Designed miniproteins, single chains, continued (3). Designs and how they scored, part 15

Each design is a single chain, and the fold is of that chain. pLDDT is the mean over its residues in the fold that is shown.

## One batch from the design tools (miniprotein)

Design m8487
Fold by ESMFold2-Fast:
Structure m8487 (fold): chain A 62 residues (1-62)
Amino acid sequence: MDKINEILSKLSGEEKLLIKKLVEENIDASLDELIEKLRAKGITNLSDEELKLLIEEYRKLL
């Protein structure tokens, strides 16, 4: 939880909603494919490791 909260603190509310939406719309995509899509949408302030953790947490809630 602490690590996820740290990652979330680096993101704007708009960026958080974008990540959640892309995870929900791409439930069958690989982590690497989803990271590529997020980078294309301008999410560049997180590492690949941080994005993987955040995607996995959102997927647990679906």
Scores: mean pLDDT 81

Design m8488
Fold by ESMFold2-Fast:
Structure m8488 (fold): chain A 91 residues (1-91)
Amino acid sequence: SSKVTLSSAGSTATRTLEGDLVNELMLEIRLETSSGKVVSRAFPAQKKVTVTVNTQAGETVTGSAYGYFREPGSKLAVEKLLGEATITTVP
């Protein structure tokens, strides 16, 4: 099981992915702002990962978290969306 959160404080928005991720090869967090700023970070499999983006007051931020899994018999990693949320940053 995994838990995905998206929060904002002042001029930042933070996406956190945490949980039992033992079957995942890689984790990725993507943050996109309404101003067109995109921050994407990949991590090795681990219990908790966090990515923060700087925002302006009133920006909308969409945060997505992905796990990458290898299916039995596949040579390629499969991307799986673990959670997606959108928030407006507080003034």
Scores: mean pLDDT 74

Design m8489
Fold by ESMFold2-Fast:
Order: structure tokens, then C-alpha cells, then sequence
Structure m8489 (fold): chain A 74 residues (1-74)
């Protein structure tokens, strides 16, 4: 059975991936770049077994992208 940290990382990475799809649909290039960078780094951390850090990176990417998407809709 995967660890709770591994499950948390998987959930946050999935959330970042869904947010990336939304950013692409909006044409928000800055949000897309942030989410692609966050997903790349989170995947690297998962490969190293650093699930807590992977979840944190994905979560921060989502927060930053959401702030940019809010600004874009002004």
C-alpha cells in the first residue's frame, strides 16, 4: 500500500495537472509555465522518493498559477 505522503503527492500532482489544463484553455502563458515547471520538479522529487517535497512544490505551483489566473480575469 502506498504511504500517506505518496498519496498526498499524487493528489497534489493531479490537482496541478487539472489546473494546467484550465490555464491552457484560458491562454494564460505565465500560469502554464509555472504549472509545467512545478509538475516537472514534483515528478523529479517523486522519482527520488521525496513525496512531501513533491506535494509542496505542486501545491505552491497551484497557488501561484491561481493568483496569475485571477489577475488575468481583471
Amino acid sequence: KPSDEEIDAAVEILHAAVTLVAAKREGNEKAVQILEDALTEASRLVEQGKYREAAEVARKGIEEANKLMEEFKK
Scores: mean pLDDT 83

Design m8490
Fold by ESMFold2-Fast:
Structure m8490 (fold): chain A 74 residues (1-74)
Amino acid sequence: STAAQLEAIQAAVEAGEAKTFTIKATFEASGVKATVTVTYTLSADGVLTVEQVVEKTYDDGKKETTKLHAETRL
């Protein structure tokens, strides 16, 4: 789960370790199939990067991609 991955990132920060976690989920509702991929990357120097990619495929074959990128120093 996302919560378990975040707890693992917190433990890695306390230990001074680098960690990468990827969560991928696929949803289908209202004629749209969506794949959400969230990648958490903790660097050894304490920078946490979160990248989210949402890919939507509509029943007519159209595709949309939304990307979110955020960084914070821990």
Scores: mean pLDDT 75

Design m8491
Fold by ESMFold2-Fast:
Structure m8491 (fold): chain A 97 residues (1-97)
Amino acid sequence: MEEVLEEFRKKLEEAGLDAEKLVELLREADKDGDGVLDVDELAELLRKLFDIKLPDDILKALVEELISIFDKDGDGVLSLDELIPFLLSLIESIASS
């Protein structure tokens, strides 16, 4: 868990992403406007955040880890209301360190 989050943190720091850009990308990924991201939308979001810099294994691990944290039913959908604060906390951790 911590290894995957640390890699994600480093990629966010390298990309120079701020909270505003992240929220905008999350809103773009939620094309239905229902406030929920499925596995495909989340994977596309991560691709967009990091372009092709993330290996497929790391991308899959990040998607699976996020689903495991927020949705244990296995439907592969995540609420933006829960995902946004989590990702913002990671960015704040980078900015504060």
Scores: mean pLDDT 65

Design m8492
Fold by ESMFold2-Fast:
Structure m8492 (fold): chain A 98 residues (1-98)
Amino acid sequence: SEKQQQRQQRNQQINQDTSRILGRPMPKYTLIDSRLSVQDGQPVLIDEMEADGIKIKLIRYPGQSIIAEVGDEKLEVPDTEQGYLQANIFIVEQIEKK
């Protein structure tokens, strides 16, 4: 859908910014599932991804927070561009830990 395409383009830009900051390429993610849920009348966006056999979950509470889960590790950041960048950096660093 158009919304999924726009999100992919935004994610690509953030991946480029993250790669530049880290000085290395972003790992390739495979999108497993993307769903919209409603909790207490508020939308919750859940993306499930995989990179190199590691399961990644990104949970967005619009206007509130982003929760990134990689294996047993978890990070919560504000739902801002900077917060999303921090979550992305966290995901890359956790994937690179063996």
Scores: mean pLDDT 75

Design m8493
Fold by ESMFold2-Fast:
Structure m8493 (fold): chain A 65 residues (1-65)
Amino acid sequence: ISVEEARAALLEIAKLEKDETLKFILKDAAEQIKNEEGGLNALKAVAEASPDPEARAIAKKAIEK
């Protein structure tokens, strides 16, 4: 996955997030992506730990394809 794609996916998840703390964390994570591995790791963290099933689905689709 590219840096651009990983950042876009995290920002899409952040738009859907209703918890202000999680929204901030997602936006911050998107801004901190410097390479493809960092983007992949951020999306894996969302896919494994997010309480939102929709957020997990978006993250999984981005990393599994």
Scores: mean pLDDT 75

Design m8494
Fold by ESMFold2-Fast:
Structure m8494 (fold): chain A 79 residues (1-79)
Amino acid sequence: MDRTRRGMIAALNSRVGQPVGQQGGQIMDQRISSMDQSQIDRVDTDPDVSRDFSTSVFRQVRQNSDPQNQQIIDDMIQG
């Protein structure tokens, strides 16, 4: 999990900026708290699980973002 979490926070910070990376981290921590250990391990090791997790987190960050930041996050999801 640490690798995916750090990568996603870094991407949000570089593309959108702080504090959006911090919000993404909080959203990830909340989702992780409802997952079992095997699901958590698969986020770093299974490309499909990693993509689904990342897309889900970015969509939630998008809902809390300004229209300009929403466009940047949409590009991150599609690219």
Scores: mean pLDDT 78

Design m8495
Fold by ESMFold2-Fast:
Structure m8495 (fold): chain A 99 residues (1-99)
Amino acid sequence: KKEEAIKLLEEARDHALRGFDEIAAQHPENKEEIDTWEAFILIVTHLAIEAAKKGDYESAIEGAERALKLVQEVIERFGPHPHLERAKELLEKAIEILK
């Protein structure tokens, strides 16, 4: 189940990045802000994955919840996006497995 949670975090990261790239293409005026969100997702998912590998599930959950919050905020601001909705589902599932 730990390995499943790590895989879900990796897949969620990849979907979030793809969604952000597509939103940046549609909203070039927001590119600088979206680049910051891409950096944030990379950092918090990396930290969550490394924490999960070490058995630090509390820190892994915290990182995943921070990623989920950003994905939800972007969906609220720009509307539903297939890759962001998928990232949200994967992050929620990873958090449930890590609890």
Scores: mean pLDDT 88

Design m8496
Fold by ESMFold2-Fast:
Structure m8496 (fold): chain A 67 residues (1-67)
Amino acid sequence: MELLLLTVGLSDEEAEARAALIRREAPEVEVRVRRFATGDEALAAGRELQAREGITVLLLSTEPFTV
C-alpha cells in the first residue's frame, strides 16, 4: 500500500519525522512525503490523488482551518 503524506506549515525535518513514525508502525507501507506552501494546494492535490486506486492520502497542516 502507498501512503502519501501531504504537509502544510511543517519543515522537511518535521515532515520526515512524521513519516518515520508511520513507517515504524507499518513497515509494509510505502510512505512518500509532499510539502505544500498552502492548504488549498494540498487539498487540491489530495482530491486528485484520492481519485486514484491503491493510494491512501493523509493531510497534516499546522495552518488554522480558516486560513
Scores: mean pLDDT 73

Design m8497
Fold by ESMFold2-Fast:
Structure m8497 (fold): chain A 65 residues (1-65)
Amino acid sequence: MEEEERMRKKAEEIKEKYPVIDKAEIEDGVIVFYYTAETQEELNAMVAAAIEAVAEGFKARLKEV
């Protein structure tokens, strides 16, 4: 439960930092980033966001909308 609060806070911080993220949700102990990427630069930004979450010890998934 406390881990879920940390995940939610980190997901919100990453969403603020990376504008390409449409929304972030916690599903089954995984941070799921929903995104729209029109350019290679936006796709690279999403990969960076996922790496940042993993570096903090969380599992992350990317889902294109």
Scores: mean pLDDT 79

Design m8498
Fold by ESMFold2-Fast:
Structure m8498 (fold): chain A 95 residues (1-95)
Amino acid sequence: MKYEVIVTIKAEGTKEQMERLAEVLKTVALLSGAEEVSYEVDAEKGELTITAIFESKEKAEKGAKSLEKFLEGLKKDPSPFGVKVLDYKIEIKEI
């Protein structure tokens, strides 16, 4: 049984800045043991969604923690990407 980690982010930034952030979040998820990662950017709505697939609940929980830590750091200092993170939600689902 696999697990899906869905991260929904509300942010202010250009489409290019949000896509750069999405690529870095994808890398964080892959380094945390995700097998597959996809993302969707809607810059007009200020929304970014990352979806990562993990082989186990333990890996999904570690991946979610790594993404949460990264986003909390970015909320304190947005300067690396120029994206202002307003809010985010992380969900773990069994698939």
Scores: mean pLDDT 84

Design m8499
Fold by ESMFold2-Fast:
Structure m8499 (fold): chain A 70 residues (1-70)
Amino acid sequence: SIEELEEEIRRVLRERAGASEEEIERVLKMIRQGRGSHAGAFLATRLGADEETMKELSRLARELMKALGL
């Protein structure tokens, strides 16, 4: 479900990227707006997420966007 995908994205961002709740909501907003490239740039430049974390978040973001009809 959309809710389960959003919660998994929150979990990965919180536990593996060290993101704050404000940063988590910013990333989710970008994904919900179909701004996957902006979300990726934010993860790489602002959060410093490692490559494996970025791969997992990219997979989850694609599933979420698909579920949203994007």
Scores: mean pLDDT 81

Design m8500
Fold by ESMFold2-Fast:
Structure m8500 (fold): chain A 65 residues (1-65)
Amino acid sequence: MSQEEIAEELAEKYGISVATAKRVISELLSQENPFKVDTKALADKYGVSENVVRAAIVLLEENGL
C-alpha cells in the first residue's frame, strides 16, 4: 500500500480524518526509529487514541516503510 492508502485505512477504521492520519504517518516516518516512539505521547499530540498510533506502526511495518 502507498502512504496515502495507509492513511485512508486508518481514517476509515478509527473514525479520524485522512489529514490527521497523514500527520501521524509523517511523524512516524520522520523518527530515527518509528518502532521505538512513545505511542502515548504521539497519540496525545495529534488527539488520537494510542491504538491509532500502534495500528499505524503495524501498517507501516507490514508495507516495508
Scores: mean pLDDT 78

Design m8501
Fold by ESMFold2-Fast:
Structure m8501 (fold): chain A 74 residues (1-74)
Amino acid sequence: MRKRYLVIVETENEEAAKKVEELLRSHPETTKVEVHGNTVSALVEGTEEEVEELAKKLESIEGVKKVKVIPVPP
């Protein structure tokens, strides 16, 4: 089942935040990518499995501190 998720990524520095932004912008189901300092947020549509895989990719980026995935109500 496809749902909307708010993905929030906290990074240690601007370099890591930029890498996170680039990965999120390259993901086909990602919209509303916003960067505020060392924090990147995006809306992602997908299955729970797809979003979990995306979160794992984000966590693998050097300098990523936290990845939060929040289901967005309809």
Scores: mean pLDDT 81

Design m8502
Fold by ESMFold2-Fast:
Structure m8502 (fold): chain A 60 residues (1-60)
Amino acid sequence: SMDPRVEARLEALWRLTGGRHPRETLELALALYLSGSLSQRQLADLLGIAPAAVSRALRV
């Protein structure tokens, strides 16, 4: 991603997931969330982290 805010959110999600997911998976999941196709709960469930952790990661 070339958007600094998207890059910061990807980096936060990468740290929170401990590198368990490839970058392409994080990019797709974040894109689906930002487009409204995934809720915060669905994003959290997909990535295996708490919804509160997703909320913190998205505040950049």
Scores: mean pLDDT 81

Design m8503
Fold by ESMFold2-Fast:
Structure m8503 (fold): chain A 74 residues (1-74)
Amino acid sequence: SSIDEKVEELRKEFLELLEDESKSIDEIENAAVRLYLEMAAETPAEDQAEFDAKVQEMFRELSKLIKEKEEKLK
């Protein structure tokens, strides 16, 4: 579905941000929120709940990578 494609695109962009050693955690979080809001704005209201549920699942999985990067910066 188009929703699955949007969530996968968001996931790929988030992973690229996590791999960028020049970016702080704050910069990555700000960029991730901006990307989410842009994609959410393009999502029809009737699809919003499905999009939000899938994005939440994706971020739950990626939270482990965020914590790993956070620990490396300490």
Scores: mean pLDDT 76

Design m8504
Fold by ESMFold2-Fast:
Structure m8504 (fold): chain A 55 residues (1-55)
Amino acid sequence: STVEVVTLEAPTEEELRAKVEELERELRAQGWQSLASRPRLVDGVWQAKVLVFRP
């Protein structure tokens, strides 16, 4: 019952979306739940936060 926040960054929105999808796929394979924020541009870098819910 642990919640972790993972911040992902990439130079482009496409690369960031790919990173988020890869992380979500890995977490799903482990049976973990996740919730990803929408990509946003922060200080010239694309950023997203993923909440990870461990049983």
Scores: mean pLDDT 84

Design m8505
Fold by ESMFold2-Fast:
Structure m8505 (fold): chain A 87 residues (1-87)
Amino acid sequence: AEYLNLGAKYLIKEEYEEAAKYFEKALEEDPNNLLAKVLLGVTYLLLNDKEKYDELKKELEDVEIPQEVRDFVYKVVENKEFVEYKA
């Protein structure tokens, strides 16, 4: 969970390239981490990397995203609030 928390911290600081790097590392450790996939997709969108965003969006189109994941993403992206995610 360290890479995911580091990514979220950089995302709040608007350091999107570093945020993407750490979310990518989180997915290397757990390819099925939905929270990391959603946060990485948002980060690619903020980086204006349409190709990488579209690839992740396609992977997520048939996946049910739990409310807890949606709430965490909302807090990080909309409220600029760092909350440590305990997996």
Scores: mean pLDDT 74

Design m8506
Fold by ESMFold2-Fast:
Structure m8506 (fold): chain A 116 residues (1-116)
Amino acid sequence: LLKQASEKLKEASELLEEASRIMGGDPSLLKASELLREGSRYAEKGDAKTAIDKIKASAVPAVGAAMYAVGMIVDAELGELSKEEGERAKKALEKIMEAIRKSDEAYKLLQQALKS
């Protein structure tokens, strides 16, 4: 459980780093990535409680970045941003959503470990 949670949090962190690069170095994505990387390390050390707290702390910057990406996609559809900027935002959003999914899977594994 803890090893699987750690691996999923590491993958989620890497996806948020990729999304940050696509978005030109978005600091919210980098902050969320670092929090999930910390969560992965705590899960690996057997501290499921602290790993969960790191996942919860990552939610605000990750959701904020997702909302920003949605705004860029809308602006591109309205002709206020380039089509290329809209396509980059769409790719970043896909990676952010995959990272959120992996974080949720890790959260469930960590909760199960705490009940055992």
Scores: mean pLDDT 87

Design m8507
Fold by ESMFold2-Fast:
Structure m8507 (fold): chain A 64 residues (1-64)
Amino acid sequence: AEEYIKEAEELIFTHDPTAPEVKERIAEILRKAGVPEEIVEAVLNAKDPYEVIEALGRAKKYLE
């Protein structure tokens, strides 16, 4: 769980988190971590980096 969130955070810091391919990679990581599809869809539908960060924050809280 922790490893997956760290991997997703690394993608946000090193890539454009609003690019469709980056959002899909983050979505795949979250699905493997067992995050609910509603949070995964929030990442995929994000229009700016802040929305991606908010969705990842929800995923982190779910996995605590």
Scores: mean pLDDT 79

Design m8508
Fold by ESMFold2-Fast:
Structure m8508 (fold): chain A 104 residues (1-104)
Amino acid sequence: SGDEFMEKLNKLARSLEGLPYREASKKLLEFLQENLPAVYDELSPVQKRAVEITLVNATFLVYPVESDELFELFATPELKELGQKVAEALGDKLSEEVRELLLR
């Protein structure tokens, strides 16, 4: 169920505490790649938004740009590839904003 998926995701996130950001993000993205497509339609709207935020945050680092009002999204090649694979597996089920951000 969607609730079981969210419990597993939350347990994984807690277990990754103290790991370097890139290693933690890779494990989160691999978990999403393997598990999210099969349960995505069972997720509530709030849960869907939470996993979209997790997907984006695991894929990208946010840096301040020349404007204090803007942030540049920067992804390492490895994390970007993993995030893109998750986005491709979900396709049109993702919000347009998240699809454009991950797939361009």
Scores: mean pLDDT 79

Design m8509
Fold by ESMFold2-Fast:
Structure m8509 (fold): chain A 82 residues (1-82)
Amino acid sequence: MREEAERQIREVEESGVVTEENAKAAVEAALAGDLEIGRRLLLLAARIAGEPEVYAEQALAALELRDASVEEKRAVHERLKA
């Protein structure tokens, strides 16, 4: 899983294109416990899309709170989707 995700990140960096599906996959990976991969891809997506990085940082901070409820983590991500 981790090596596969890192391969996807490298491919995105080489192409300079990040799809909405890549961003969603990064969030799902982070929620599953792959926080490092999720952070890297989400920040990369924000930079390429020209989106405010502050939203990505807030989502990443919530994902790092392993003891936080699933509801709290999901609320942050739903806010980023809107």
Scores: mean pLDDT 58

Design m8510
Fold by ESMFold2-Fast:
Structure m8510 (fold): chain A 80 residues (1-80)
Amino acid sequence: KYKIILKSGEVYELDEEGAKEYLKKHFPELSDEQIDNLLKYTDKVGGVVVTEDGVYEVKDVEEAKEEAKREDTKFVIVKI
């Protein structure tokens, strides 16, 4: 399962297929390959912040919540 944390503070708990469909619908700038690679990276490191400039590892859920509030953040995704 994945937790997607939005800049608004909204949080969605989704399975792998739900996370892929959510990201395709709400972040259409991401290709299918980019989404697959993002989920694979999230599985490896536990969590990532996606910004306008790139993708960065987050160390824990508390860091993920703080990173989601930053102006350049698109969303945060964590493995649960």
Scores: mean pLDDT 80

Design m8511
Fold by ESMFold2-Fast:
Structure m8511 (fold): chain A 80 residues (1-80)
Amino acid sequence: SMVDRARELVRRAREILKEAKKAFDNGDYDTTMELLIEGFMLLNEAQDLAVESGDDELLREVNRLSEEFTKLGVQVEQKR
């Protein structure tokens, strides 16, 4: 289903966020940005699926995770 696919994309994006935070903690800002780009691509697909399915709870979950990715991206820019 669209919801199951979106949930799997969200799960993968959460794992990527963990990897990105680890890279950030190690001072590897280039790897952090590469992982953030990958995660945003997955979250964009998950958002489209959440909108199409009409699942407001799933859409809110995707939006919260996108906010976490954005916050980490801002932190990377502050270190440059």
Scores: mean pLDDT 89

Design m8512
Fold by ESMFold2-Fast:
Structure m8512 (fold): chain A 95 residues (1-95)
Amino acid sequence: MSSLAEAVKVGAEMYKLGLEEDFRLQLPSLNKEQAEHLRELVEKEIEIYERRSEELVKELETVEDYDKAMELLRQSSKETSEEIKKLREEEKKKQ
């Protein structure tokens, strides 16, 4: 396994822990409905990040060129951020 693929796996776990910690810190100030909506949003964000990270890891395992690997990392990061932003905007409209 490449060092970049391993770094992506660690990054995915750290991102998941960060979302869970942010949810935990917000929970005491939320009512039941708000807490349920935030939990659903957090779970969907984790799901997007895990799916995209798994796809990126598989691609990085087949790539020997460092420059191409870095381009895949940049593209994946951009697409992940855009998908999460869209999810947040859609969930905000439902509340």
Scores: mean pLDDT 79

Design m8513
Fold by ESMFold2-Fast:
Structure m8513 (fold): chain A 76 residues (1-76)
Amino acid sequence: TATLAEPLARFMVREVREGEADEESEKLSIEEWARAFKEFADALGLSEETQRRALEIVAEELPEVGRPLLEAWERL
């Protein structure tokens, strides 16, 4: 069921690291990132379980970003 969770999490970790390498040019807040993630994942037909699993992997890899992102996603 969560077969795409790991590739999705790895993509998100890469995006975060690339975002930190760039200067501040309309960077999304954590809440905006959570909304964008949910809208994107919903558009791809990913289940809530797959979305949660991906965010849990991001929280394990990058806890300072992934944990607030998961919390914000759960509040949507």
Scores: mean pLDDT 71

Design m8514
Fold by ESMFold2-Fast:
Structure m8514 (fold): chain A 64 residues (1-64)
Amino acid sequence: MPKPSLEELRKMSKDELLQLFVSAVGENPDKLSRQEVLRLASEMTELSKDEQVQLLRETLDQIY
């Protein structure tokens, strides 16, 4: 799956950003530890949309 651009991430809802995070982690189980996944998932639910976009972009850059 092609990595989405920052502009594409900004057009997504908060729930869509969380679903994309879950999908990316599920496709790449060896790229992040279980503890890192749980921490990032917790942060994603508490952050503003703009902060979620930045965190998700950084996570996708780490995975892909």
Scores: mean pLDDT 76

Design m8515
Fold by ESMFold2-Fast:
Structure m8515 (fold): chain A 71 residues (1-71)
Amino acid sequence: SVEKALEGIIEAVRKAGAPELIDQVREAVRPYLEKGDFDAAVRAVSELVRKAGGDAEAITRLAMEVLEKAK
């Protein structure tokens, strides 16, 4: 479900050390998850984390793992 995939991505953001981005990530990725565009959802999360100075590589990996299980 979209909500379950979103919750998983939010946990990935928390684990990547960027909890302050949670609300922005929720808003940015929801439309992509609703369309089933998982690649765009991963890209949106990675860009937000990168711009905040977080570990974009780690969040990309974690988000991909979450969304693979949501397929």
Scores: mean pLDDT 78

Design m8516
Fold by ESMFold2-Fast:
Structure m8516 (fold): chain A 90 residues (1-90)
Amino acid sequence: SSMVDQLIVDGQTIATGIQSGVDNNNVDTVRNLMISAYNNFQQLYDMTGDPQVGQVSQMAFQTSQSPSSQIIQDAQQVYTQMQNVLTQMN
């Protein structure tokens, strides 16, 4: 599906942004990208029914609510799961 393909590409762009935000210790950027990841992977889950995709969506949502002192570390876990899921969908 062209819509699924677009959500995968958007997910890769979000993952790249998360890595950049983490590397720069930019808490605000990472928090905003967690919301973007939540929305992107929720739509991808709605279209695919893949429970691993749904899990990434929920992890991103929880991490968007992390304290500023923890969000960079928590975002690294979300990034790893995003990459695992996106690699399986290519």
Scores: mean pLDDT 91

Design m8517
Fold by ESMFold2-Fast:
Structure m8517 (fold): chain A 70 residues (1-70)
Amino acid sequence: MEEELKKRYEELKKWLEATLKRNGITVSDEEKEELDRLIREAAEAYVKGDRKKFYEIQSKIDKLLVKLKK
């Protein structure tokens, strides 16, 4: 993985962990894997300059977090 991609992935992962803690959300291993996949896709889109895809993935993460709070 390129250095830039890895750096962005780690930043998004830290953001996700902080968001889960702040909102008191607990995730299963399956949910954690899905969120990790979305974070990787977001990092790739960011590095490639694909703003549309990046925001679409962020929207998917937000929707998943809303479901997990229920």
Scores: mean pLDDT 79

Design m8518
Fold by ESMFold2-Fast:
Structure m8518 (fold): chain A 84 residues (1-84)
Amino acid sequence: MRAQRLGELLAGAMALQLLEQGVPAEEAVERAARAVVEMARAAGLEVAEEAARRGAEEAVELYEREGLEAAVERLRERAEALAA
């Protein structure tokens, strides 16, 4: 459970970073999801690709609707909820 939520957050953060680097939205989502799944596996954790992809898609959608600051703030709030 906690690993899945962390995976969604990491995928969102990576997708936003890729967008800022000029990567197209669809490619940013795919690359972020794949990278998070691979990083989780290397750490001995299981994160479903669908969960990582969902996290990336939600972050990209918020970025496109409300901008980078709103997307980053949403990820920060979710990270704090996991730490509480």
Scores: mean pLDDT 82

Design m8519
Fold by ESMFold2-Fast:
Structure m8519 (fold): chain A 89 residues (1-89)
Amino acid sequence: SAAAAEAQARAQGLENAKALPRKLEEAYKEGKLSEEELKEYVEKLIEELRKLKETYPEDPEVQELINGVVKELSKILGVPEEEIWKRIE
């Protein structure tokens, strides 16, 4: 059903967003990603977080996930969480 497809798409989006920061950090530390490739993947992840926030603006689960991903990206990029939030908003 359309409702089941939407629920599956949401669940997949959340799982992808949760997992990606650690995968990017590990790949970068292992020399499998260049600094430029890391930045490109981070930019794509930020765009996905923006879409999730716009699609589910009052969903606490989505808000908690975005906050967690922002915190991880802050550590990986060495920038304040506020700078990442500006890119999502």
Scores: mean pLDDT 80

Design m8520
Fold by ESMFold2-Fast:
Structure m8520 (fold): chain A 99 residues (1-99)
Amino acid sequence: MEREALRERARRAYEILRRNGKDNVDEEARAAAAEAAAISQTPEGREIVREVQMLASAEELAKMELDEEEKEEVREAIEILREEGAEERIIRLLEEALK
């Protein structure tokens, strides 16, 4: 489906942006930012971008050593995401960040 193609494009764009960081924006990062912005022009695209951003954030959190305050925020996020029916993969990565 077109939705899956948009999700893959959004995932690649955010992977590039995450890798390049905030202060060193090269041509690849600029192209990725433009792609993410283009996908976000529709309501469906905005939902896909949100899902991709949440997945990327969960993957980064799973690699970080969190303090007690950060762990509490992650626990609250997991509860909200479960209630909203978010993808199990996102929830599992957030649970991994709590270990």
Scores: mean pLDDT 68

Design m8521
Fold by ESMFold2-Fast:
Structure m8521 (fold): chain A 68 residues (1-68)
Amino acid sequence: SAALEAAEAQAEAWAAGLKAQLEALGIPATYSVERLSDTLVKATVTSPLGTYTAVFDAETGGVDTSQS
């Protein structure tokens, strides 16, 4: 759906942006984007500083972020 495609694009942009910020500081980072359901997209950024996760909800437009 268009809403899911928008959520995937938002997740990709968030993850790529965080990766770029970390790499600008000399910190290596990788990311992945995973479709969890027809309404949820998960982005994960992994670095030596830890793992950053964001879940984007295509139905509500909400985002839930966590760091570990």
Scores: mean pLDDT 86

Design m8522
Fold by ESMFold2-Fast:
Structure m8522 (fold): chain A 79 residues (1-79)
Amino acid sequence: MLEKLIEEERERARQGDEIAIDRLVLATYYLDLNKPELAIEALNSDEEELKEMIKEEGLEWMLEILEAKKLIEEEKKAQ
C-alpha cells in the first residue's frame, strides 16, 4: 500500500504537481523515524494540511535541500 502511494505521488510530481514533492519529503521524513502511519497520512493530506504538518515539524529547510539535489541530478542527466 505505502509503496503504491509513494509511486503515485512521484508520478504527480513528475507531471508538475509541486505539492506532491512536499508530500514525498514529509512521508520520507516520517518513514526515517519509523512512523509509517504518519507517512501515509502525509501522502493523503491536502495542500493546507500538508503545509501545516511541515510547519509544525520545522521541515521547511528539507524542501530546499531536496530541490538543490534535484537540480544537481537533472544537470548530470543532461548528457
Scores: mean pLDDT 72

